# Designed miniproteins, single chains, continued (3), part 83

Each design is a single chain, and the fold is of that chain. pLDDT is the mean over its residues in the fold that is shown.

## One batch from the design tools (miniprotein)

Design m11053
Fold by ESMFold2-Fast:
Structure m11053 (fold): chain A 80 residues (1-80)
Amino acid sequence: SAEEEEKLAGLELAAAIRRLAEATRSEAEIAALRAELQARIEAARETLKTSKSEAEKAEAQRTIARAQLLLQAVEEHAAL
């Protein structure tokens, strides 16, 4: 269900935040996470442009929002 998908997405987000916290001293790991998040945003933007499914577009919008939030956190941690 969509609710189960949101729960799984929440767990993935929590795992990504934990990984970010652990990687705060590794420039290479921060760079890899930044690249992964940027790739997710671009893939989701393509889905918004090409998909005819309202459900896929809604998921793509959520993916962009979550990835942008994490990318902001990465940039803030990289500046420390």
Scores: mean pLDDT 75

Design m11054
Fold by ESMFold2-Fast:
Structure m11054 (fold): chain A 79 residues (1-79)
Amino acid sequence: SEEVARLLEEAARAAEAGRPEEALRLALEAAEMLRAGGAEEAAEAVERAGREAARLTEEGRPEEGARLLRELARLARRE
């Protein structure tokens, strides 16, 4: 989904900007869209990545968090 990919790219930008709460919120919005579309396993993966990205951002490793979210955005475009 292009819309899911866009939300995950926005989440990655929020992580890079040092906003872990916004990054998590955007990732959870993407996960909810996936769940509404019946993609439960993908939604769970996005939720885990969003939490990990927020944690990495809080620890001063925002580039690593953003990488996780961008990889999922790339995969979302494939489906």
Scores: mean pLDDT 86

Design m11055
Fold by ESMFold2-Fast:
Structure m11055 (fold): chain A 87 residues (1-87)
Amino acid sequence: SIEEFRAEAEELLEMVRQALEEKLPQKQLHGLVEIVVQRLIDLLFEENTEEAREIALRTLKEMVRLLKENGYEVPESLLLTLESLEK
């Protein structure tokens, strides 16, 4: 359901926020982000609605913002995923 998708997306975003607060090394943070992004995309394709796509786009854009604001490089996989979904 869309409500379950929204809750999962927020939980995935919170995992990234916690990793940033813990100041994980970039390599470990990038590994976590790749796992989180893949999980979000898998859930998006299962839900298969425009509302879920909009939530996913907002979630991914927020991840990019948080990474940049905390001085981390954005993983190329995250940028490519965003580009793919915006098409």
Scores: mean pLDDT 87

Design m11056
Fold by ESMFold2-Fast:
Structure m11056 (fold): chain A 71 residues (1-71)
Amino acid sequence: MKEEIEKEKKKLEEEVKKNPSADTYMRLADIYEKLGEFEKAAEYYRKAAELSDNPEVQEILKKRAEELKKK
């Protein structure tokens, strides 16, 4: 439910402050996207791409961020 998604968002926001990682940013971006906050989702997908060491993952995340900015 929406309440569960918002609780998970808060936990991930705290986790990213303590230990920022590509995975944490991707999960946070996914939650923002599910909540319809496309601008924030795009921002976090870009941050995940910056922290990722995998060029294929970086490209996918950058493309997703660009698509979300159009919404």
Scores: mean pLDDT 79

Design m11057
Fold by ESMFold2-Fast:
Structure m11057 (fold): chain A 81 residues (1-81)
Amino acid sequence: SALEAEVLAGLAGIALGVARATEDPEAQAAAARLAERLAEEAIREAREALERDPESEEARLALRQAEELLEEARRLLEEAS
């Protein structure tokens, strides 16, 4: 649902913020992986919402935000490798 996508994207953003704020490499990697998983779940929920209502602005916005968060989380994980 669009609401589930919005909540998951919000949680992914919080996890990514924690990853950026921590100086412990292990905790940073764990938070970034959590952000990746939450963003992937947000993308799935947003796509399901768009399949049911292709004109949903809320679902489109949640999808865009989740895609950006996923890209940022993956970039952070690659930089840590």
Scores: mean pLDDT 86

Design m11058
Fold by ESMFold2-Fast:
Structure m11058 (fold): chain A 107 residues (1-107)
Amino acid sequence: MPVAPKIETDEEAEEAIAEIARLLRAAGVSDEFVATLVELLRAVIEETEDAEKRSELLQTALYLARLLAAGRISLAQFVAALETQVRDVLPEPSAEIRALLARLRAL
């Protein structure tokens, strides 16, 4: 499989987020879920000062979105894996990020 390129710039981060959103919509995920996920990814990026951790989060989210679009994982598995990665990059997430994670679980 091709190695995902490292995500180092704000432009590359926005391109990755746009591709994640496209893949989720292609998988039949609701617009409300996609919008909530985009808000979550942007909030985590803004709160994460470590550029390597930001890159790891976006690469993992993109990989999970590809698996979901291919029918290889469920939406519940996608959310669980993404929450694990968010907790890894932000062990003490803000109230905003916790609320967005709770919203994704409810959708």
Scores: mean pLDDT 81

Design m11059
Fold by ESMFold2-Fast:
Structure m11059 (fold): chain A 79 residues (1-79)
Amino acid sequence: SELKEKIKELRERAVERIRELARRLESPEEAERVLKLVDEAVKEGFSPLEILSLASTVASPELAKELEKLLEEVKKELE
């Protein structure tokens, strides 16, 4: 399915961008918390938007802003 392939690609890109943002964090505890939740969400088969939303719940306000931007980019690609 073309839609399944697109969702998989978007999920992989979203996860990689979250990992990049987490690597730039000054707090190792925040980075670990975000990455652990993202890895669990990927294992459960969550959508790219669900993964980004969940990551935002455990992120600082600064990281949450960047995740919100990424979520809007992913929404546009799903149009």
Scores: mean pLDDT 80

Design m11060
Fold by ESMFold2-Fast:
Parts: C-alpha cells; sequence; structure tokens
Structure m11060 (fold): chain A 79 residues (1-79)
C-alpha cells in the first residue's frame, strides 16, 4: 500500500539521519537535518490520509491522528 511505502521511506530517512549524526561533522549534521525535514513532510502526508480515512469511517479524526502520532506504524492498520 502507499502507506507502507511512505512508512518505509520515513524509516530509511530516520536511519540515515541517525548514522550521519553519529559521524559528528557539521556537514553531516546539516544533511541529517534535511533528511529529518523530508521525513516530517512524509509524516504530515500520512496524517492527512488518516484524517480522510477517519471521515470515511465516521470516526473522530483527532483520536486516529493521536494514535498515529504515538506510533506512526499504526498508519498501516488505519489505512
Amino acid sequence: SEAEEILKKIEELDKKAEELLKKGTEENRKEAIELEIEASLLRMKLAIKIIEEANKRGVDSVELTKEFVKDPSKAKEIL
């Protein structure tokens, strides 16, 4: 699913950012920040999809979004 693809990309970006931060150079820190921004945009895309799914199900979008924020992998169960 698209949600699984996005979650995989987020995980890959987070892992790359962590590895760069461990290297401890200023250049690597800047690159890590760029990757984290990209991951944050993908998380926002998933949150929008969760809100749309909540509306289709007639459930509280705030409750589903809170579940996603606590555990982003829950997007696979929601979407």
Scores: mean pLDDT 80

Design m11061
Fold by ESMFold2-Fast:
Structure m11061 (fold): chain A 79 residues (1-79)
Amino acid sequence: KEKLIEEAKELEELAKEYEKKGDNKKAATLYAEAAAKYLEAGEYEEAIKLAEKALKLDPDYEGAKDILEEAKKKLEEKK
């Protein structure tokens, strides 16, 4: 769990660097990877935020859509 959150933070920081450089497609991939790590760690709200960021940068990124849908389901199940 702790390792997954650490990996997610590293991917998120890397995604911010690519986003700043204007590489939206690479940034979207990295945000989606970070979201997947947060999802695996049970951090559903963070997974949703990063998956939504990925979709804003690349709306056709299927992997980010899948992560977003799963994270929303998991969050709703905890209400």
Scores: mean pLDDT 81

Design m11062
Fold by ESMFold2-Fast:
Structure m11062 (fold): chain A 84 residues (1-84)
Amino acid sequence: SKKELLLRAIALVLRAIGLEIEAESLLSVNPELAKKAIELAKKAQELALKAMKSEDIEKMKKLLKEAEKLLKEAEKLLEEAKKL
């Protein structure tokens, strides 16, 4: 449903903000990986916000799927940053 997709978009925005905060805390430990994670999280947030503004259910699904992929990549970079 559209309501379910909107709730998923909100959840992804909040998750992206959380990852940006975590990545910012790692800038002194691994600046290169932290910066990449921030960029991916910001891009995911933009895609989730675009999904919330969309009237097309299929377009919303595609934007949310892309946002989820970027957030998973950001999470992986932060895991690697912590291994130093």
Scores: mean pLDDT 87

Design m11063
Fold by ESMFold2-Fast:
Structure m11063 (fold): chain A 72 residues (1-72)
Amino acid sequence: SEALKYFDKGEEALKNGDYEKAIEYYKKALELAEKEGNEVLIAQIYRLLGEAYESLGKYEEAKEYFKKAEEL
């Protein structure tokens, strides 16, 4: 899956502490996961986007992504 390739890149960036790069990869993974209809992956991406934004001190963005994950 193309979504999983970008998800894996996001996970690697997150592991390396590159939160901005992780967000970019997760947003691309999200776009592809939505096209693929993979709700489980979409929920996981929303949680990880929330964590990445929280790590950057962007608490309002983090809250919105955690909320999106909970609604799936």
Scores: mean pLDDT 87

Design m11064
Fold by ESMFold2-Fast:
Structure m11064 (fold): chain A 55 residues (1-55)
Amino acid sequence: MERILTRLIEADTAEAALAKARAWVEEIAAREEVVGSTLTLGPDGKSVGVAVRVR
């Protein structure tokens, strides 16, 4: 069964937020099969919405 895992990641900069988002996706990929991922930069430029589809 496919599942979607979501998290909002906030940091002092967009670069730091993206780095944290990437690390979280890698953590999931180490434990589960990642079918797809979407990273969306927030309007403040310091937050990233992450959605990861796993199987």
Scores: mean pLDDT 81

Design m11065
Fold by ESMFold2-Fast:
Formats: structure tokens, sequence, C-alpha cells
Structure m11065 (fold): chain A 86 residues (1-86)
């Protein structure tokens, strides 16, 4: 898997998670949306902490920095959705 393919897969995965929480909010499933957002936030915070250790030998430093940025942007969006669902 190339660095570009890893970034594309990460972008798609993060967008799917955000879209899922949004769909739950739009359907009025606020309790489910809160639980989904809280779980995703926890998983993303852990991923940001471990990303460099897990990928340092698999991808470039530039790719790790871009992945961290994508994870941080997704984390911010999920926290905004969590506030909306409360």
Amino acid sequence: MSDEEILEQLRKTLQAAIDYVKSLIEEGKLEEAIKAAEQAIEELEEAIKTLEEELKDKVSEETIEEMKKLLEEALKKLKELLEEAK
C-alpha cells in the first residue's frame, strides 16, 4: 500500500464515521449519536497518540504528519457533532 493509498483510505474511513454520526442526529437518534461520537473520539485520540510508533517504519514522516492532521480535523468535527447531539 502506497502513502497516497493510506491517506485516501484514512480520509474515506474518517468521512464515513462523521457521516454515520450525522445520520443518527438527522434521524433523531441522539442517544445512539452520542455513544457513536464518544467511541469514535476515544479511538481517534488513541490513534493520534500511537500513530508515529505504529507507522514510522511503513510510511514517510510527511505522511504521518498529514495523517495526524486528518485525525485531528476529524476529532474536532466529531466533538462538534457530540455537542450538537447533547
Scores: mean pLDDT 82

Design m11066
Fold by ESMFold2-Fast:
Structure m11066 (fold): chain A 65 residues (1-65)
Amino acid sequence: MKVVTVSGGGATLTLTLTPTSITITPARPLSAEEYGAALEGARQAILALSRELNKQQFGFVPPAA
C-alpha cells in the first residue's frame, strides 16, 4: 500500500495505491473537467509507480502487515 497526494489547478487528491486497486479521495467535490485532469495525472503517477514496483519485485521485502 502506498499513499500519494497530488495537487494541481486548485484540486487536491489523495491516492491510495495497492498492486490491484486504486482509491482516489478528493479534498473537495470536483467538476467533470477537474476530475478528468486529476485522473490523467493519477494515470501518469500509476505508470511511474508500476515501473518502481517492478524494480521492487527483485528486492522483495515482506509487507508490514
Scores: mean pLDDT 64

Design m11067
Fold by ESMFold2-Fast:
Structure m11067 (fold): chain A 67 residues (1-67)
Amino acid sequence: MEEAKKKGEEYYKKGEEYFKEGKYLEAAEYYRKAAEYYRKAGDEKKALEAEINAGLALIKYAVSKIP
């Protein structure tokens, strides 16, 4: 599915952009969307990578709340 692969790539890039901006909740959301579309495209490796990055973004968010 060409469209699903393209959407996965677009959402993954948005996740990276938000992560770079320190917007970790938004980054986690877009990485999860990327994982969904990579899975629909049959790209399990990229889906797992996106899920790992979503988890990392949530960890960064939690750390960012510590004074």
Scores: mean pLDDT 85

Design m11068
Fold by ESMFold2-Fast:
Structure m11068 (fold): chain A 58 residues (1-58)
Amino acid sequence: GPKEQRELLREIGETLREIGEQTQRFLEARKRLREARAAGDEEAAAEAEREIEELRAA
């Protein structure tokens, strides 16, 4: 019914927002990885690599 459709649309909207947020975090993590590698910051690079792996596993 109309209530079920509204609930489904809300769930879809929430899922799309979450995907958008995860995509943004992934892009930012990749950017941090490049910047850390360019700066020779091995600790920051390792942290960014772990974050990328966690995001890819999710």
Scores: mean pLDDT 82

Design m11069
Fold by ESMFold2-Fast:
Structure m11069 (fold): chain A 65 residues (1-65)
Amino acid sequence: MEKDKEIEERVKKAMEEARQRARTAGLSDSLADRVAHLAGANELIEIGGEEYSDRAYKLMLEARR
């Protein structure tokens, strides 16, 4: 089914919205990227499921760097 596409689009939208908000607020590129990765991880956690938890963890690791 389109479930994976819907999940990916939802995560992508959350990350882009967070990045745009961070940049509008005057945050640096590095902080905007971190905020975006954290927003994507949070969206995956909200959706739930073991496979999404792993992807969320990877996004959190990217936010750390």
Scores: mean pLDDT 75

Design m11070
Fold by ESMFold2-Fast:
Structure m11070 (fold): chain A 73 residues (1-73)
Amino acid sequence: SAKETAEKIKEAVKGTDIEDQVKKSLDVAVATPGATARGVGIAAARVARSLGASDEVVDKILEAAGVTEEEVR
């Protein structure tokens, strides 16, 4: 579910410089009507990349959401 995916992503970014921004993005994505786990994951991964997150952090977000790198490009 979108909520479960958001919780996993929050864990993946915990302690990183981007934690606050990703959490804000997740709150907006989860509150959106028709929110999906995939949609939440893509949104979080894109925000993380735009903020200069490491590949390891982006990969953890994608794994948590069940999203492939091609879906984020």
Scores: mean pLDDT 76

Design m11071
Fold by ESMFold2-Fast:
Structure m11071 (fold): chain A 114 residues (1-114)
Amino acid sequence: MKEARFRGEAPGLRVEVEVKQLPDGTALIRVRAEAVSAHGVTVTAEAEAKVPSFEDALRIARAIAEAVRNGDFTPVEELIRNDPNPESRKAALTAMNAVLEARQKAVDEDLAAQ
C-alpha cells in the first residue's frame, strides 16, 4: 500500500498530514495539528477524511503543509472552492478546520489563564 507523510511548521504550530492508499483505490488523509499557547500549553486537534485517490490525497496534503509553512491558506481555500471532486473539497475543508481548531484551542487556553 502507498503511504506518504507531510509536515508544516510555523511559530507555535506543527501540523502533520498522513496519506494512506486503501485497498479499494481510495485514500485516507489524517491531519494532526499541535498548537502552543502563549503560556506554553500544547493543544491538539485531529481529523480524518477519505478521498477518491492517492493522488488527490497527496495534492491536498501538500497544500495543507505548504499553507502552514507559509502562513497562507489561500491555496487550500482554492481547493475547497474549485476542486472538481466534492470528496476532495470536503477533505481539504476537514483538514483546514483541524488546523484552525488547534489554533483556537491555544487561544482559549491563553484566555482561560487570564
Scores: mean pLDDT 85

Design m11072
Fold by ESMFold2-Fast:
Structure m11072 (fold): chain A 110 residues (1-110)
Amino acid sequence: DARRAAIAAQAAQNEAIAQRVKAMSEAEIEAVREAIREVAREMIEKYKDAPPKEPAELDTDELLALKQAIADGPEAVRAYLKELIEKKELTAEEVEALEEGVLALLDALR
């Protein structure tokens, strides 16, 4: 079953990500946390005057890519969050919600 194989592959990647984040030093975790907050602040400032859009949710692939970026470090998180915010054209309010969610996700992974 191709669907079951895909689900198993995603589960294995999530497990590998969690193990890598747990292996990160406190300095690396703080750098990722700072990168998340800095990107959110920059994008809120950039898009504060943007018109409201229908709320965007992360799909399974986008969430997995976000978790992978966290595991890959602060520069990867910064690049991925910028790409995601621009691609989905998130409002300032949506970026604030994303920041809170990503920081909670980081804490859940470590």
Scores: mean pLDDT 78

Design m11073
Fold by ESMFold2-Fast:
Parts: structure tokens; C-alpha cells; sequence
Structure m11073 (fold): chain A 56 residues (1-56)
């Protein structure tokens, strides 16, 4: 599952970039991709970041 590992790392990088840039759409997409890959804890972490961006 090297492809799954690469996709997970890509989601994490996209989420970090989205948080720094305050990109709501990028964070929402990262949440959906994390959930699709069966990583609800990662999705929850990204959702907390999204909530902070929306509150700013």
C-alpha cells in the first residue's frame, strides 16, 4: 500500500498548507479524503483546523 501511504502524506501536506493559507475548500477536501481512506482521527484533526480558520 505504498500508494495509500503517499496519498495519506499528500492529504497531510495539503491540510497543513490549507491551514496556513486559510483555504477552507482545501481543508474540506482533505477531510473528505482522510475519511475515504479510513482515517477518522486525521479527519477530526483537520476539522479542528478548519474550525479555527472559520473562526478567524
Amino acid sequence: SSMEEEKLEEIERRAVRGYILQDVAALEEAIREAEKLGHPELAAGIRKALDQVKAA
Scores: mean pLDDT 83

Design m11074
Fold by ESMFold2-Fast:
Structure m11074 (fold): chain A 90 residues (1-90)
Amino acid sequence: VAPELPEEEAVEIAAEGARFVADLVAAGASVAEAAEAAVERAEKIAETDVNRGQAYGAGAGAAVARLMADPTASEDELVEAAKAAVRALL
């Protein structure tokens, strides 16, 4: 389901999801552990605002997918992947 948010807001929330994944992996978490933690965080956000939770989850999911394809991807590359993914849903 696509989030019903202004593009600018959805993009920033998705970027937060990507940074969360990047920070966990940088701290020594596996990509799978980062993905699970991101799902839990997206669900917590969705308790207050389901559209924000969906945008966060989409961004985090894109970052996970990028890291699975390219484990050397930088945080900036993960953030750009997250922004592109959420824009494609809008």
Scores: mean pLDDT 84

Design m11075
Fold by ESMFold2-Fast:
Structure m11075 (fold): chain A 61 residues (1-61)
Amino acid sequence: LVGKTAKVVKDFTAKNSNELSLKKGDIVKVLLEVGRHWVVAENLKTGEKGLVPKEVLEEIE
C-alpha cells in the first residue's frame, strides 16, 4: 500500500488527534504502514494526514 492511492470503502471516525477521519468515497495516498492494521494516509481532498485502519481502504490504480 505504501506510495499507492486508495479509496475509502467505510466511514472512519478518529478517536484521537493522531487519527484521520474519513468518509466512504474519499481518496487517500498511503504514506507509511504502521504495523499490520494501520497506515498513515493523506486525504487528497483536504490535505489532512493521520492514522487510519487498513481495513477501510481499497488500493486503486
Scores: mean pLDDT 81

Design m11076
Fold by ESMFold2-Fast:
Structure m11076 (fold): chain A 57 residues (1-57)
Amino acid sequence: SARDEALERIDRLGVEAALGLISLEEAERRITEIAKEYGLEDEARRVIAGLRKHYGL
């Protein structure tokens, strides 16, 4: 489903940011946009929190 594809995209953005392929700011922006479109705010919060912890924030 489109929602499942959006969840996979959020997870992929998290991995890309953790690997340094994109910036934390870019990942947070894109993840937040997807979350707003698909009602995935809880999943987005978890991924962003994990990324911030990974970067010592």
Scores: mean pLDDT 88

Design m11077
Fold by ESMFold2-Fast:
Structure m11077 (fold): chain A 68 residues (1-68)
Amino acid sequence: HHMEELIKKLKENRQKYIEKFEEAIKSLSDPTLQKNLRRYLDLYPDTFAAGGEAEKAIDKEIESIKKK
């Protein structure tokens, strides 16, 4: 039963991450970059929702922009 609560929390956190990502896209000043990031979501919708791989990839991309 503990696993059921953990799974629920992971799904809720995933939904929050999607909202956070959309907000991050809006905060970017480069329209080309915003377009590219949105296309990423369109190409990998199931991976983005199901696991942390999409989260890691998007987070790395945003960090790359800031560190460049």
Scores: mean pLDDT 59

Design m11078
Fold by ESMFold2-Fast:
Structure m11078 (fold): chain A 87 residues (1-87)
Amino acid sequence: MIEGDAGIARADGSVGRGKGKANPETGELIATGTLSDGTEVTVKGEIVGYDENMATGRGVTSDGTRAGASVGKEPFANLPAPAPPGA
């Protein structure tokens, strides 16, 4: 399991930081953080890429907005863009 700092990018262009965990065996990723406007969000999604220290994923925030997230030691190095609706 990969756990650590998280970066979050929402489809509306908001970005945030927090903490997260990713399980490469199940493909699940969860990140919880605070956006630049002070809004707290949780992203639940699936891993789209990982290594021994980092995972990147796509999912949805608690309000149903699509988001990308990276979790691990360098969460902002490869922060993914959120997938467009229906992609």
Scores: mean pLDDT 73

Design m11079
Fold by ESMFold2-Fast:
Structure m11079 (fold): chain A 70 residues (1-70)
Amino acid sequence: SAEELIEKAKKYEKEGDNRTAALYYTMAGQLYLMAGNLEEARKLYQKSLELDPNNRLAQRGLKAVEEKMA
């Protein structure tokens, strides 16, 4: 579930593993995007990019969300 992925992301973020935390936030963002919850997807992709700006999946996901919100 997205909730479980966010819990894992927070754990890795607390441990300083920003790259792994970003991956879990990105996965949760994808689940919200698939569900049509664009606001939550946007927040999760932005959080992922704050931790790992080079996460290509989060970059693509954020672009997809913003195009759907326009």
Scores: mean pLDDT 88

Design m11080
Fold by ESMFold2-Fast:
Formats: structure tokens, sequence, C-alpha cells
Structure m11080 (fold): chain A 78 residues (1-78)
């Protein structure tokens, strides 16, 4: 179905964003890590929303934002 294709596309995007976030973090680029984590959170939230789980979508957005904020704090301290 079109819904299943959209979820598969978002899952692939989420995997790529997670890999980019880890790479940025390992390189000490906390600003880039924060940007990738926010994008990852958006992709995961959309997946949960498409599956009808609004509570998980909101939780994932909050967790991603908290992690991104923590990375930006580290960038400012460096």
Amino acid sequence: SELEKRIEELQKKARELAEQAVKAYRNGDYTKAAEYVEQLGDALAEIYRLKGDEKKAESVRRIAQELADWFREKAAAA
C-alpha cells in the first residue's frame, strides 16, 4: 500500500539520520549531531503517527528535542 511505502521510506531516512548523528557525535560536531537528532525525531514521530500512535509520536519528539538540546549545550561549552 501507499502507507506501507511511506513508512518504509521514513524508516530508511531514520536509519540514515541515526548513522549521520552518530558520525557527527564521534567527530565532536555536537551542532550537527543535534540537527540530525531533531530530523531523526521528526521521521520517527511521523512513522508512529502513520501507525496511529500519537502518544509515541509525541514522546519520540520530546526525547529527540531533549537530546538535541543537550548536544547544543555541549557545543556551547566546547
Scores: mean pLDDT 89

Design m11081
Fold by ESMFold2-Fast:
Structure m11081 (fold): chain A 65 residues (1-65)
Amino acid sequence: SERLEREIEASLYVMAASIAKLAGDYETAAEYYEKAAEILEPVDPELAEKYRKLAEEAREKAKEQ
């Protein structure tokens, strides 16, 4: 299903964002969280909003560096 395909694709971006955060690369983490949110928006707008918030938090941390 389209929903399942989008959830799988988004989960890969979320894993990439987590790896970027562990590396201290908050700007890259924010980009990956934004990609996950874009992918999820049509099928799970509530989850998409959570990832947009994580992207914003990551960008704020990037500015502190």
Scores: mean pLDDT 87

Design m11084
Fold by ESMFold2-Fast:
Structure m11084 (fold): chain A 68 residues (1-68)
Amino acid sequence: ASAEAYAEKGKEYYKKKEYEKAAEYFVKALQIDPTYEEARENLGKLLREHKGDPKFDEAEKVYLASLF
């Protein structure tokens, strides 16, 4: 699967308000391509909306790593 395909699936789960699954698929997209702008933007937004929720701690680590 491509980074684009995982990012699209992440957006679908986000629309359904399944935020843990959305984060999982955005993380998968960034693991394939850490420079994939759309996945980074959508994951960043999701993490800001869920700031302080430990369910997203691992996703935040992947997001921060994608910035370097």
Scores: mean pLDDT 84

Design m11085
Fold by ESMFold2-Fast:
Structure m11085 (fold): chain A 64 residues (1-64)
Amino acid sequence: SAEEYLKEAREAMNRGDVDKAVEYVKKALEIDPNNKEAYLLLAGIAQSRGDTEKAEEYMKKAKE
């Protein structure tokens, strides 16, 4: 389920495996394309990579 993938994404983030976290978030969005939590996680990942523009873009999607 989308929720299960988001759980795995958070676990990957806690391990510092950002690439794996992005992979799981994308799988969650494949199941639920409008999942706000998935976009919030992508925003956090983008911010951690120093990509503030992408972080703002994902935050906007999370609010819509």
Scores: mean pLDDT 83

Design m11087
Fold by ESMFold2-Fast:
Structure m11087 (fold): chain A 57 residues (1-57)
Amino acid sequence: KVEELKKKQKELEKRLLETSRAMQDAFDAGDSAKTAELGREMQKLYAEIKKLKEEIK
């Protein structure tokens, strides 16, 4: 069970990094709507990672 949670955490951390890069690209392109959407996605991913860390304590 713990090994699966750790794998899921790594996957979410990878997605967070990818979303962060996409948000920076959107910001640099001047796409404020996409930047805001990706920012919300990052908050979602961060919350899921925090929840998983709490479960694997």
Scores: mean pLDDT 80

Design m11089
Fold by ESMFold2-Fast:
Structure m11089 (fold): chain A 83 residues (1-83)
Amino acid sequence: TEMVEKEKRVVEEMIEQLREEISSLSPEQQEKVERTIEEARRLIEEAKKSNEKEAMRLLVEAGSSLSVMQMLVTVQKQSEQKS
C-alpha cells in the first residue's frame, strides 16, 4: 500500500545515511552499524510477506532500531567535535 511504501522508503533512506557514516567510524562501530542494518533489512523482507498492519509494525520497528543507532553515531561524533 501507499503507506507501507512510504515507510519502507523512510527506512531505506535511514540505512543509506548510516552507510555514509560507516566510512568515518571505527571498526568496532562499523560492526555494530552493519548488524543494525542487517536486522533492518531482515524486517523489511518480512514486511513484504506480511499484511498491511503487520508490515507497518515491522517497518516502524526497523526504523526505531536505525534511529537509535543514528543517535549513537551522532552522539559519538558530537563528543569528538567539542570535547
Scores: mean pLDDT 80

